Designed miniproteins, single chains, continued (3). Designs and how they scored, part 92

Each design is a single chain, and the fold is of that chain. pLDDT is the mean over its residues in the fold that is shown.

## One batch from the design tools (miniprotein)

Design m11190
Fold by ESMFold2-Fast:
Structure m11190 (fold): chain A 110 residues (1-110)
Amino acid sequence: SEEELLEELREAVEAGDAERIAELAFELYVIGASREALQEAADLLGTNVEALEEIMRLHLKGELYYALKDYEEAAKAYEEAAKIAEKAGATLLAEYFRKKAEEARRKAKE
Protein backbone atom coordinates (compact mmCIF):
# COMPACT_ATOMS: atom_id res chain seq x y z
CA SER A 1 0.00 0.00 0.00
CA GLU A 2 1.00 3.68 -0.36
CA GLU A 3 0.98 4.04 3.45
CA GLU A 4 3.37 1.08 3.92
CA LEU A 5 5.70 2.38 1.15
CA LEU A 6 5.77 5.86 2.75
CA GLU A 7 6.58 4.36 6.19
CA GLU A 8 9.43 2.33 4.64
CA LEU A 9 10.62 5.46 2.77
CA ARG A 10 10.75 7.43 6.05
CA GLU A 11 12.87 4.63 7.60
CA ALA A 12 15.20 4.60 4.55
CA VAL A 13 15.63 8.40 4.78
CA GLU A 14 16.43 8.15 8.53
CA ALA A 15 19.03 5.46 7.69
CA GLY A 16 20.51 7.47 4.77
CA ASP A 17 20.03 4.44 2.50
CA ALA A 18 20.22 6.01 -0.98
CA GLU A 19 19.52 2.70 -2.80
CA ARG A 20 16.40 1.86 -0.76
CA ILE A 21 15.15 5.48 -1.02
CA ALA A 22 15.39 5.23 -4.83
CA GLU A 23 13.63 1.81 -4.88
CA LEU A 24 10.73 3.00 -2.69
CA ALA A 25 10.25 6.35 -4.46
CA PHE A 26 10.28 4.52 -7.81
CA GLU A 27 7.68 1.99 -6.59
CA LEU A 28 5.40 4.85 -5.42
CA TYR A 29 5.78 6.43 -8.88
CA VAL A 30 5.16 3.24 -10.96
CA ILE A 31 2.08 2.13 -8.95
CA GLY A 32 0.55 5.55 -9.68
CA ALA A 33 0.52 6.73 -6.06
CA SER A 34 -1.78 9.67 -5.18
CA ARG A 35 -0.49 13.24 -5.48
CA GLU A 36 -0.77 13.45 -1.66
CA ALA A 37 1.51 10.38 -1.28
CA LEU A 38 4.02 11.78 -3.82
CA GLN A 39 3.99 15.14 -1.99
CA GLU A 40 4.76 13.35 1.31
CA ALA A 41 7.57 11.40 -0.39
CA ALA A 42 8.99 14.63 -1.89
CA ASP A 43 8.85 16.34 1.54
CA LEU A 44 10.69 13.38 3.14
CA LEU A 45 13.41 13.67 0.45
CA GLY A 46 13.76 17.46 0.89
CA THR A 47 12.46 18.19 -2.61
CA ASN A 48 9.25 19.13 -4.45
CA VAL A 49 6.71 16.84 -6.13
CA GLU A 50 7.36 18.20 -9.66
CA ALA A 51 11.08 17.40 -9.37
CA LEU A 52 10.33 13.97 -7.84
CA GLU A 53 7.97 13.10 -10.73
CA GLU A 54 10.59 14.15 -13.34
CA ILE A 55 13.38 12.24 -11.52
CA MET A 56 11.25 9.07 -11.41
CA ARG A 57 10.19 9.48 -15.08
CA LEU A 58 13.91 9.59 -15.99
CA HIS A 59 14.57 6.61 -13.69
CA LEU A 60 11.89 4.62 -15.59
CA LYS A 61 13.43 5.72 -18.92
CA GLY A 62 16.88 4.62 -17.69
CA GLU A 63 15.61 1.22 -16.48
CA LEU A 64 13.83 0.59 -19.81
CA TYR A 65 16.93 1.46 -21.90
CA TYR A 66 19.11 -0.62 -19.56
CA ALA A 67 16.76 -3.64 -20.03
CA LEU A 68 17.04 -3.14 -23.82
CA LYS A 69 20.88 -3.06 -23.43
CA ASP A 70 20.99 0.53 -24.72
CA TYR A 71 23.45 1.45 -21.97
CA GLU A 72 24.46 4.80 -23.48
CA GLU A 73 20.83 6.07 -23.46
CA ALA A 74 20.34 4.55 -19.98
CA ALA A 75 23.42 6.45 -18.72
CA LYS A 76 22.10 9.74 -20.20
CA ALA A 77 18.74 9.26 -18.44
CA TYR A 78 20.42 8.49 -15.08
CA GLU A 79 22.82 11.47 -15.52
CA GLU A 80 19.86 13.83 -16.11
CA ALA A 81 18.00 12.32 -13.10
CA ALA A 82 21.08 12.95 -10.91
CA LYS A 83 21.36 16.57 -12.15
CA ILE A 84 17.68 17.33 -11.41
CA ALA A 85 17.89 15.59 -8.01
CA GLU A 86 20.98 17.62 -7.02
CA LYS A 87 19.40 20.96 -8.09
CA ALA A 88 16.14 20.07 -6.30
CA GLY A 89 17.85 19.13 -2.99
CA ALA A 90 17.33 15.35 -3.23
CA THR A 91 21.00 14.67 -2.41
CA LEU A 92 20.72 10.91 -1.71
CA LEU A 93 18.80 10.34 -4.98
CA ALA A 94 21.50 12.32 -6.84
CA GLU A 95 24.17 10.04 -5.32
CA TYR A 96 22.23 6.91 -6.35
CA PHE A 97 21.73 8.08 -9.96
CA ARG A 98 25.39 9.11 -10.37
CA LYS A 99 26.31 5.52 -9.38
CA LYS A 100 23.73 4.06 -11.82
CA ALA A 101 25.03 6.30 -14.64
CA GLU A 102 28.63 5.13 -14.02
CA GLU A 103 27.51 1.47 -14.07
CA ALA A 104 25.64 2.05 -17.38
CA ARG A 105 28.68 3.89 -18.86
CA ARG A 106 30.87 0.91 -17.89
CA LYS A 107 28.44 -1.51 -19.60
CA ALA A 108 28.36 0.66 -22.76
CA LYS A 109 32.14 0.16 -23.17
CA GLU A 110 31.82 -3.66 -23.16
Scores: mean pLDDT 90

Design m11191
Fold by ESMFold2-Fast:
Structure m11191 (fold): chain A 100 residues (1-100)
Amino acid sequence: SVVERAKEYIELLELLEKNLELWYKTIKPLLSPEAQAKVDEIYKEIKKLIEEAKAIAKDIAENPDLSDEEIEEKWAKIEELLEKVNELVSEMEEILFEEL
């Protein structure tokens, strides 16, 4: 069902958050103080985007009155947010590779 898919996506987003937190904590000690400050700001933005995506997925799971079109638009927004997360993760990786 749409509800089951949305709940599964919330679980996947929570796993993504855990994996990104572990990666962030692993790389941070390898960076200069200036690079750490940049990575901290990017990671803060990533967390906000993932929380927004989770909120949208929760809305899909909890609102049985949503039309198919509204559900499609909400999934498209989640995709847009995750594309931004991927872009920001790439920026953090570039900072790490410049420090190594």
Scores: mean pLDDT 87

Design m11192
Fold by ESMFold2-Fast:
Structure m11192 (fold): chain A 82 residues (1-82)
Amino acid sequence: MEEELREKLFKVAKEEAEILSKDRELAKELLEQARKGKAENKDNPNAVAQGEVAITLLESVLKGESPEEAARKAAEKALELL
């Protein structure tokens, strides 16, 4: 049950990290959008949580970490905030 959720979160995050690793400009634009969205929706805990997961993934990708590492960090962050 929890293992199935962890695996699904990792799989989705890995697919996104692989795309973002190939398009660094898109990753930068999405990071700015995620930061802005988090700031504009600070009264919505779910929106803030989604923003933090996205920021975690995007920052890892932009640091040059592997898609697997970026996905693992994002999945762990999502589980902490659920």
Scores: mean pLDDT 81

Design m11193
Fold by ESMFold2-Fast:
Structure m11193 (fold): chain A 112 residues (1-112)
Amino acid sequence: SIEELLSEKDKIVEKLEEKARELLEEGKLTLDQLQELQKIVFEFVEKINKKKKLSDEEYDVLKALLFWYGLNVYTDEEDKEVEEKLKVLKEHYKIPEEEIKEFEEKVLSLRK
């Protein structure tokens, strides 16, 4: 449920920060690419916020979860936990599949 997802905010943020740090330390992601990914995530969350009027807690969780998902898309890594959380988010906010695909394509463009 969305309430369960919101209760996991700190855990989601921690996993995101650990993943980003690992990728930067391994040289798999540059600081510039991380900043561009943050921009892509911010633009997507703002698009959702305009339609759904998110609370501050919802905004923070969506931003962190989409950033974590974006890192996995960038690295071509499958994570069932993030995919299950993303399904809850997509269903609750009624995010079109086309918008998820557009997000994924923008993230993959950073691999140039």
Scores: mean pLDDT 85

Design m11194
Fold by ESMFold2-Fast:
Structure m11194 (fold): chain A 85 residues (1-85)
Amino acid sequence: MADEARDAAEKAYKEGKSPLEALYEGIRTAIRLVGAPDATVRLVLDEEGKPVVEVRFPDPNNPALREAMGAAADVAREHYLKELE
């Protein structure tokens, strides 16, 4: 599951999406694989008008979903830091 979320995030970034959009795709893949129908992920704007990823799920203690979200976040962080060089 974490590997599939990471792969989805990396694929999105390689297809020209931003690191944040890659994070969104990774989390979306994790939710689908967990089979959590009440879980949602969306891109929203923060108070400064910048896009952020919002995640909502009924069971916040699902370890597989947490690990998959972490894997997607690691991909987004790696690409974000690389773009700052």
Scores: mean pLDDT 70

Design m11195
Fold by ESMFold2-Fast:
Structure m11195 (fold): chain A 68 residues (1-68)
Amino acid sequence: MKTPEEIIEEVVREIERWGKKYNVPEEETEKMKKAAVEFLKENNADPAVAEALKALLRKEIAELAADR
């Protein structure tokens, strides 16, 4: 099983990966990473919450890329 720290780190890595792939400004991906870390800490880094958050953030980043 993944530790809470590993779950948070995985979400942060995915945000960085998607941000780079879709050419989202670094400032925007930094804000998303900070918000995601805070949210996951408040939810005890629950794996189900992390999966839902990854889906939401992936959609948000794709939408930001589509508007460019």
Scores: mean pLDDT 78

Design m11196
Fold by ESMFold2-Fast:
Structure m11196 (fold): chain A 77 residues (1-77)
Amino acid sequence: SEEEALKKAKELKKEGEKAFKEGNYLEADIKYGEAMLVLGTYIATTENPSEEVLKLAEEISEKSNEAQKKYLEQLKK
């Protein structure tokens, strides 16, 4: 259901944000990836995903990209 997908994705997004704040960028990217798998599975099986689902997916995708950039910066230290 949409409610279940949104709830789980938001929980994983919060876990990713916590990891990002702690400087654990790889963990943050993994959590954002898990959130995107939840939303992506819902979107793939749903004819008309809501604007809320699509906006959340876009936000998490942007956060995942930022976490990846920060992780690569850590490797160059």
Scores: mean pLDDT 85

Design m11197
Fold by ESMFold2-Fast:
Structure m11197 (fold): chain A 94 residues (1-94)
Amino acid sequence: MKEEIEKYVEKVAERLKLSEEEKEKLLEKLLELEDAKLARHLLDSVEALKTEEELEEARKFVLRIANSETPEEAREALIELETYVAMLRIKEVV
């Protein structure tokens, strides 16, 4: 639903400290994809981050999603973000 995507983007933008322009671009991209599940996975990935350094690295992937030209590029950037988060969590167990 559009309202769910808007809420997820707002929370992501707040946590990553995105500019208003970056937030609007991300929102437009996720609304074009009409994929609330992708938007939720993005939020879940961002909420799993613990440090300012992790959040800053994650911003790069999120901006790639916002600037993607195709749905496939947006999904690839999300997969890279999810992989980054998974690698961070694995290091905590070792």
Scores: mean pLDDT 80

Design m11198
Fold by ESMFold2-Fast:
Structure m11198 (fold): chain A 89 residues (1-89)
Amino acid sequence: MSILEEALERVRELARRLGLSEEQLRIAEEGVKKMFEVLEKTGDSHDVNTVIEQTALELEAAGVPEEKLAEVTRLLAEIKLRAIKAKEE
């Protein structure tokens, strides 16, 4: 399984656990895909953080409450760390 596929599976599992809508899950999945795209193009942790922040704002606009948003943002930060370490190895 690729790191991107692993990340998408983790996001889907969290979305099921938190009871996110199909639209909210799609926003989170697109966020993960953008994180990997930006990391591959720039290699810059700051650029990836900007994608996480933008994804959080889109999820909030889609009605995700603050407590659930914090859980999603935490997972995106873990995905970022995992992807960066894999690229360095």
Scores: mean pLDDT 83

Design m11199
Fold by ESMFold2-Fast:
Structure m11199 (fold): chain A 73 residues (1-73)
Amino acid sequence: SLVEEAIEAIKAGDVERAARLAQSPNPEVQKAVIEAARKSEDPEVRRAAYTAALQSPNPEVQELARKALLEDA
């Protein structure tokens, strides 16, 4: 599933794939990317995922990404 792919991309430190999945039209996939990124020790992966998710038209996803970026600052 795309949710499983999102989690594996974050665990692998694949910045480009994490950012692409954070731009998924599926809000469930976008939320999964944000939650997986929060558990990542790689600040580059976290920033890429959160920044891409901020571009989401979904207000819930935008708020989750904004909070994650503020907590990671």
Scores: mean pLDDT 79

Design m11200
Fold by ESMFold2-Fast:
Order: C-alpha cells, then sequence, then structure tokens
Structure m11200 (fold): chain A 75 residues (1-75)
C-alpha cells in the first residue's frame, strides 16, 4: 500500500539512507498516481525530490520535481 511504502521511506530517512528513502517515496507517488490520487502523488514526489537532493542526486531530484509539478497540476 502507499502507507507501507511511506513507512519504508521514513525508516530509510531515520537511518540516513536518503537514496533509499527517495526510491520508496517515488514508488509511493507512482502507486498514488495510478490510483488517481494526484494530491498524494504530488506530496510523495516532493518528498522524493528532497530526499534525492539530500543524497546529492540532483538529476533524480529534478526529475521528481517535474513529477511533483505534473501531479500537482492534475490534483
Amino acid sequence: SVEELRAKGREALAAGNFEEAAQWYTEAGDVAEKNGDFKTAADYYLEASRAYAQAGNLTEAARMGKKYQEAKDKA
């Protein structure tokens, strides 16, 4: 579920595993988007963007920022 994926993301953040956290948040956003929950998808893509930036992965952070904006526009 989206909530289980979010919990995994939070666990990874607590452990300092920012890249892993971003991957879990990305999957949560993708699942929410497939379910038509664009508001929830936008929130998770934003969390993924922040986590990728914290990991130093600026390319993926930018890609998630674009997904955030696209989902926000559909919300």
Scores: mean pLDDT 88

Design m11201
Fold by ESMFold2-Fast:
Structure m11201 (fold): chain A 61 residues (1-61)
Amino acid sequence: ASAEEAEAVGREAGGVLGAAVAGGGLIKDFYSLEEAARRGAEAGGVSLEAGRRAAIQGDKL
């Protein structure tokens, strides 16, 4: 339900923080880690590897 909002907030924040917000939101909304990492990386403008780490950290918040 809030996946699109998490991605929008992630785009506003940018970087690793943006990837954590977007990716973590997607994991909480039951997306796979791979999908959350990819979409989080796109929102933050970071590499897929950075997006994967950020999504895991964001999910813990």
Scores: mean pLDDT 79

Design m11202
Fold by ESMFold2-Fast:
Structure m11202 (fold): chain A 108 residues (1-108)
Amino acid sequence: SMEELEKLREEIEKGIQRIEDDVARSLAQRHGIDLDTARRILNAESIAEALKILADAVPGRPLTDEELREASKALGIDEDTLRRIVEEAGVSVTRDQLLDAYLAKLIR
């Protein structure tokens, strides 16, 4: 039973690594960034830090009010909370960059 628990733990750890690798590759493809940069985004301590890394690699433009509303609906977060996150990051980001930075937080 102890060997079975260790094997289950190894299978779970491999599953997590596979998901992280798939997300990193997806981020790299969607934003035209390298895999190392995508992995740094996944390892960011906050959404604001993830946005800073992404914006440094792929310069964005300021979010429109419509794009912020779309992101709010997609993420299930109120607009004021999303505005605060973008302000904390202090960078110009696109809607897709904001969505992907938030999704990175859900994995880590």
Scores: mean pLDDT 80

Design m11203
Fold by ESMFold2-Fast:
Structure m11203 (fold): chain A 97 residues (1-97)
Amino acid sequence: SAGEEAVAAHQPAAHATAVAPEDVRAKTAEFLAEVMLEALRLEGVPEEVLEEIRKHPSRALAELARRAGLPEEVVREIAALDLEAAVALILAHEAAR
């Protein structure tokens, strides 16, 4: 057994207690948004670009799709779509792979 779990124990109050299904959905969406921004930060995206992405979440997905090797046409479509439609398009491509 690893001791890394002790480091993450800072959040046991939110994770140790039972949560409603609606909270799970909200946390999932929030977690995905965090993962997208963190991935872009780790790739060295400047703060000013990250702020622009916060205004247009679909652009974050478009940047990640481009870095994942999706065609430029698909990247442009993702950037122009609503967040929900952009996620659905990415999932469709992932399922086809």
Scores: mean pLDDT 62

Design m11204
Fold by ESMFold2-Fast:
Structure m11204 (fold): chain A 62 residues (1-62)
Amino acid sequence: SEEIEKLKKRIKRLEYLLGWKENQLATAQYARDEATVARLQAEIDSLRKKIDEYKKKLEELE
């Protein structure tokens, strides 16, 4: 369905963003930038929760 396709695209975009932020986190950890590490960890946690919510909704639309 249209809703399933839109949700899949949204999940894929969020997963790409998650990958980008994980790379930024690794760089910040190497640089010992504690403030940036804390911010990125919070953003990554929020993104993972949102991806999980959309995946759960996708399962409900099956």
Scores: mean pLDDT 87

Design m11205
Fold by ESMFold2-Fast:
Structure m11205 (fold): chain A 71 residues (1-71)
Amino acid sequence: AKEYSQEALRLAREKGDTEMAEIAERALQLSDRFSEKGIEHLKQAVEALKAGDLEAARKHLYQAIVDAELS
């Protein structure tokens, strides 16, 4: 979980997306609280960021945070 959150934060910062970087920082703070489903959303967010799909990346980061906060 922590590894994917750190990667998402790095990629968001490289792309200059400040809002996505803040979402990724929140995911990093919640890194010990992710379920298997939450970790899968983090992984999908990282892959979307690498592919340049910022909309999909943001959606998956939000889903991961919701999963962590409800867990």
Scores: mean pLDDT 79

Design m11206
Fold by ESMFold2-Fast:
Structure m11206 (fold): chain A 62 residues (1-62)
Amino acid sequence: MIDMKEVDEAMAVMLAAVEAHMNPELSPEELAERVRRTLSRNGFSEEAIELGVRTARELKEA
């Protein structure tokens, strides 16, 4: 069985990827901060928030 923590982490990464594709105008820093705030506001774990932020930065840099 998959724990909710793993689901939150996977969802955070997915949301970061979707936001990057939907908001091509945003800088890596702006996107990362937006993802961080969105995940934090919705009660995601600290690990999920950090993964989402890293994913957003990597997608915009590369």
Scores: mean pLDDT 77

Design m11207
Fold by ESMFold2-Fast:
Structure m11207 (fold): chain A 102 residues (1-102)
Amino acid sequence: MEEEENRQIEEEQAELEKNLTPKQRQILKNVEQGLIDLSNYPGYSKDLVEGVFRLMAVMNPELAKLLIPLIAKILGTSMSDVYREIEDLKESYEKRRKELLE
């Protein structure tokens, strides 16, 4: 939640964007548009966006990190809060996977 955290997030995003394949760029564009469309849906828009974002964070944390500014704007939270949610979801998934496989 310090300015340094936001700078680190922005630097990570810049490197991820630079290294995107054409297929990943197409997926990102489609996901961004879908999230914008969902954010305009009456009633459940924020809950739906949050659910889709959590799914992306589990399936592809790198693509989820590229969505941080958009998700923060839609949900009305900070980029640092969104980044921490991605990391928490990743840790929870890895812990659960280890418990099931041991």
Scores: mean pLDDT 74

Design m11208
Fold by ESMFold2-Fast:
Structure m11208 (fold): chain A 77 residues (1-77)
Amino acid sequence: SDAEEEALLKEFLQQVHQLQQQLVAAVDAGDRRAAAEQLLQISDLAKQAAEKIPKYKDFLQAQADGARALAEELLAA
């Protein structure tokens, strides 16, 4: 249902918000490994959300792919 998909999207956004706070802290500390770990967690959450929320699956998959790519770049530097 639309209401169920909206509730799942809100839950996803709340979880991402908490991880983004940890990501900012890692960036401020200059900890590239910790920052990459937070980005990988965001990527995994977005991938799971894409499987559960068909209406936004392409958007959520793009978020997952982008976060993973950035994490890989940080780990390579």
Scores: mean pLDDT 88

Design m11209
Fold by ESMFold2-Fast:
Structure m11209 (fold): chain A 60 residues (1-60)
Amino acid sequence: SAVFLEDISSYPKEFQEKRLEIQKEASDRISKAKSIEQKSEVNLETLKRLVELEEEYKKS
């Protein structure tokens, strides 16, 4: 949900910086993608990476 992204704003600055890097990497991958399917996969992978990053910081 949209609330998910807002909630993580309370997390450490390092977490937020890593989140931004993941998004920048996704944008680069999208620009290199040749097909709509590849772009969709990058978007899905990016969301998964953001969730994993949040889980990583909850454990640490």
Scores: mean pLDDT 73

Design m11210
Fold by ESMFold2-Fast:
Structure m11210 (fold): chain A 93 residues (1-93)
Amino acid sequence: SALEAARKQARDFAAQFTADAIRLVGDLNQAKTDAERARLLAEMSALYDAAAAQYEQFAKQFESLGDLETAEKLRKDSERLKKLSEELREKAA
């Protein structure tokens, strides 16, 4: 079904995003210079910003499919990721 396909897409995206975020956190913990830390924080900010936009897109898709509960949850996840992106951008400065 379209709803099952949407759930799979959202889960696959979340898994990939989590893996990418874990990799960048690992790189950040191993960073040896302020310039390298700033670059990695900027990359994490961009990753979280992109994930927030994608979660908002998934929320619209679930809303169109009648799954309003999942749509609301994804919008809250998007808002949280946007806030984290802003915090990371501040730390990169």
Scores: mean pLDDT 90

Design m11211
Fold by ESMFold2-Fast:
Structure m11211 (fold): chain A 72 residues (1-72)
Amino acid sequence: MKLGEEAAPGIPYVAIDPSQIPEHLRGKIRPGDIVKLKSKKTGKEYFAKVLEITDEPLPLIDGEEYEVVDIL
């Protein structure tokens, strides 16, 4: 599946950078997991399915950068 395409209604596929993962979740997130993301710009929370973890992705939804806050 492509980045930005929906895995489920309202849940897009994303790529995440390890620096966006908080310490308590490091080593716990895997491709295929559903995570809660928080917009750095608005503070709004979204759900997304992890497609890949890499040090070069920019997980942009509507042009905004997001951070991982939890795993579902």
Scores: mean pLDDT 67

Design m11212
Fold by ESMFold2-Fast:
Structure m11212 (fold): chain A 86 residues (1-86)
Amino acid sequence: MPYRNPGSGEETTDEKRFLQALGNLQRGIERLMGLPPVELPEDVLDALRTLRAFLEEALARETDPKRKAALQTLIEEVDKLIEELE
């Protein structure tokens, strides 16, 4: 039984959430920008933080309100995942 790090089951859950968010994010970026230029680290938490910074830069550059709303939604989803991992 895990008595030191109860994270084995949580790692599986976090990995599933990360993969879902990554899939949604790739579709979001593809739809908004027409490009998949984002490269993410294999470490889940670090990847999410890197992704969040990338999305904030994209949001700052974007002027279209619909694309801004979509980017804000993606940032919110990433923030939620980071909060769950912390």
Scores: mean pLDDT 63

Design m11213
Fold by ESMFold2-Fast:
Formats: structure tokens, C-alpha cells, sequence
Structure m11213 (fold): chain A 67 residues (1-67)
């Protein structure tokens, strides 16, 4: 569906951001995030904080399990 790939991508981005937040809570204002659809049921999230990059890949099924 139209929302399925967007949901997977958004969920992957949220997961990457959560990892970055846990490691660098004081640097959130400089965190830059992207979310990309890898397919109809897969997404890739990427968050950069300074010189470190956090990446998360998520399927639609995994995104649904997270809520």
C-alpha cells in the first residue's frame, strides 16, 4: 500500500534516531536524519551526529511489531 513503505522507512528512521539519542542526548539539535524506502516493505533510516552515523534497516513486519 501507499503507506506501507513510508511506514517502514519512518520506523527505520525513528529507530536510528533513538540509537543516536541514547548515545548523544545533548547533540540532538545537530542530528540530521534521512529515511529511504528500499522497497514496498522495507526502509532504511540514517542519522548523523558529528562524525558518527547511525543506520537502521526495518521491514514492514518489524515496523508493525514496534507499534
Amino acid sequence: GEMDGDFAAASAGALALREAQKRYPDALETAEGTAERLGPEEGLGRVRVGDEVFEARMTLEQARELG
Scores: mean pLDDT 73

Design m11214
Fold by ESMFold2-Fast:
Structure m11214 (fold): chain A 78 residues (1-78)
Amino acid sequence: MIAQLEQQAEQLIQQAQEALAKQDYETAADLYEQASQLYREAAQLAKQQGDEQRAEQLLMKSYEASANAAQARKKYLK
């Protein structure tokens, strides 16, 4: 289950990067936020399983995705 959430989040990151290449900042921001949420869910499941190392790694990926979403939003709100 955790691996499936992580894989889905990674696919959303890939799609967000493709949207950025097309200068579709709105779509990129939405995709990055979706990926951030999935990484956070995966991190919580990892904590429940006692895998603190994996949980921390997934939480960091969630923060990175959220930061990328914020940057994309700044580009289309100007």
Scores: mean pLDDT 84

Design m11215
Fold by ESMFold2-Fast:
Structure m11215 (fold): chain A 86 residues (1-86)
Amino acid sequence: DIQELIRALVEAWENAADSEAAAALVAKALGISVEELRRIGEGGEAPEEVKEKLERVEEALEAARERLLAENPSAPPERIREALLA
């Protein structure tokens, strides 16, 4: 469910003190393991279903990022990226 993935990413950004927890939430929402998510992030080939989900999430994530920046205008883009992915 793309909406659940988006909620997981937003929740990870708002509450992320631990990048491993954020990665686990994203992997769960995609229906893959954390290791597989890591492999894809390191340039591994993703299944087509995962690629399609990621493209839809990218569009929705861009809208969510703009919303989060509006709520936290002092946060730099690098900080947002770090909270979501690292």
Scores: mean pLDDT 61

Design m11216
Fold by ESMFold2-Fast:
Structure m11216 (fold): chain A 99 residues (1-99)
Amino acid sequence: SNRQQAIDHLNRAIRHVQQAIRHVQNGDRDSAIRHLDRAIRHLQQAGQLAPEVQSQVTSAISQVRGARRHVQNGDRDGAIDDANRAIYSTQIAIQNVQS
């Protein structure tokens, strides 16, 4: 179903953001950026499949893009903070799809 596919994409986005955090912590900025870009694609697909969570998905995408800019600028703490905010917004989206 579209709901289950949306949940699967949201969970994949969380996994990619978590991998990006690990790569940031290890100083692997290129791998972190690739994972953040994958997270954005999964969030975009989830928003198309579940329009009811578009506001949470839009917030999560903005936060992932913020994390990506911090990674590019060498700001590890800012990148991790924005990444954690994105995970939280994505978890709220999952709860709202499951309602």
Scores: mean pLDDT 92

Design m11217
Fold by ESMFold2-Fast:
Structure m11217 (fold): chain A 73 residues (1-73)
Amino acid sequence: MLREEAKEFAIRATHLYRQAHPDASDEEIFAAVKKAVADWLVGKGVPRAEAEELAEELSREALEKVKAGYKPE
């Protein structure tokens, strides 16, 4: 399902951003990942407003999981 793909994308993007920018704040990481997820969803045909709402939810969840030690496969 698109939601599960977006969730995995958000987790991977969060992990990669933290590796590339180790000094980045949680707020900076969240903002960058949210933008990437929203743009990815719009590219998949999701309306912009819906994509931005879903991206906020998934990016917040992804940041929490990655900070807890979760690493994507």
Scores: mean pLDDT 81

Design m11218
Fold by ESMFold2-Fast:
Structure m11218 (fold): chain A 81 residues (1-81)
Amino acid sequence: MSLAEYLEEAIEGLKKMLEDESTPEEKILTVMETIIRVLSVHDPALAAQLQAILDEAKRTGDYKGALERAIALLKEKLAQL
């Protein structure tokens, strides 16, 4: 799988979680941590930016906002590829 294909799948997954109001915060945390782990070996700078978004969500409890920020960041990166 190419980085572009992975980003497209990650964006779609995050969008589905954002659209589903019943998505638990624990699920958002787990999925974002998985994306960060995968990206840490392919694009460490992007992984660090996502980690900062997740760390802020852990402090504020704004996991829905974190999904929106993560989606925007991944879309911006995909457009640069």
Scores: mean pLDDT 85

Design m11219
Fold by ESMFold2-Fast:
Structure m11219 (fold): chain A 95 residues (1-95)
Amino acid sequence: STITVTVTGSSAPAGAPVTVTLTATNSGTNSARLVLTLTLPDGSRAELASGTVPAGGSGTVTVTLTLDAGTYTVTGTATASDGSTTTASTTVVVS
């Protein structure tokens, strides 16, 4: 894929804000849809935010949220208009 995706997030104490960031760089000729998703400890998923990144451009999606104690997976997905996808994930531990 011509799209590079990174997801960052950090561990935090329960009740403190957690900031998660999806960054995408698109070196291709197709625009891409960005989706940032949270997987909860019970395995359920929630979409946190979405955006678009133009052909030849870059985009960032940032969400700040407060989470209960647990282990969470944050997943960023870029889907190009041709249907190709690029995914990155990170783990956020709240204790």
Scores: mean pLDDT 82

Design m11220
Fold by ESMFold2-Fast:
Structure m11220 (fold): chain A 66 residues (1-66)
Amino acid sequence: EPKLSEISGEPAFDPVTGKSYSTPKEYSEHHNRPLVDASGKELESEEELIEIIKEQEKRLEKLKKE
């Protein structure tokens, strides 16, 4: 269950757009991905999820321009 304040966390904050993103932990919990949270060894996987979110946000910004 993600929260707005937690989504705006430092590791998931985009200073360019000023938007808040889900943290790796919040993202994995929201999408029910216990593998990421249970296995701390796969930190790379969690950060890749955040990277995808940021990429999508840039695409949405372009689309919002009409």
Scores: mean pLDDT 48

Design m11221
Fold by ESMFold2-Fast:
Parts: structure tokens; C-alpha cells; sequence
Structure m11221 (fold): chain A 65 residues (1-65)
């Protein structure tokens, strides 16, 4: 895994989720998982998407766990 790529993907996904960009949130979560990001960080992104009202992005994140 590439820890720097995972971290940047986590940050980008979380920012997208909070801005209401569900597609960006989902891509960020998937890229983080692929780069060796932790389930905790993916769950955090999914929670942010759910709080923003994006149920589809939240479900996508949970499916990666």
C-alpha cells in the first residue's frame, strides 16, 4: 500500500462527502481502500456522507468494508 496516496484519497473523499459530492466521496473511499487505507477511515467517510444525506455514497463506503 501507498500510505500517502491512501491519506490523500481519504481527505479528498471526506471533503467531497461533506460538500454533497457523493460520487467524489465514493471514489475517494475506493481509492483509499485500494492504496491500503484502513476500514476506520472508509467508515468515517461513509458516516460523513450519511450525515450529509447521501445514502448511496454511504452504502458504497460500507460495501468496501
Amino acid sequence: GDAETARRSEEAGLAAARAGDGAGAAVGMWQSKKAGGTDEHIRRNAEAAAEAGDEAAARTGLSLL
Scores: mean pLDDT 74

Design m11222
Fold by ESMFold2-Fast:
Structure m11222 (fold): chain A 75 residues (1-75)
Amino acid sequence: MIDEAEVELALAEMEIAVFRNIRERSGKKLTKEEVDRLIEWAERAIEAARSLGDEETVQHYEKLLEEMKKEKEKL
């Protein structure tokens, strides 16, 4: 059986990786809309990781969420 939380985490991680790759490869600052989407996906990743008991993944995406919230405040 496919765990819904595992699927949600995989989708969230994939979306986050895409946005991170765009930022790193293009050298361009993320738009407000891109930052908002990244925040939403980070929150989903945290929820899914908590459901799975993956504390390391929770901490990883909590740091990303804090970074993105600070970036949004500068926009």
Scores: mean pLDDT 78

Design m11223
Fold by ESMFold2-Fast:
Structure m11223 (fold): chain A 119 residues (1-119)
Amino acid sequence: IEELLEEAKKISDEEIEKLLKEISKLTGEKINSPMEAIETLLSDYLGVSKEDVRKALEELGIGEEDAIEALKLAIALLKRGDENLLRELVDYALKLEDEKKRIIIELAVRMTVIIESYK
């Protein structure tokens, strides 16, 4: 898990842009930012509006920097292709006392699962 988190920090802006383009292709929508990617994927997955997702994320204190961190972690998870790491990361997050860090990890795991479900 610690190795995965360090790998996530090394994800480049170019890799983020590549994933945003892939999400745009998978959803059929124009995705211009990490936050918009999270809003779109969760909106489609949960069957709620993007505005409702955005409001919920704002109430949880999640901003653009947090969305970038979540997307980097999702890219690291997608590169690994290891379903056991998803479970281990969820277990790790549940033991964290840092609520914001827990939410970021949960978002990354959900995004990874949703993206893979389109394939």
Scores: mean pLDDT 81

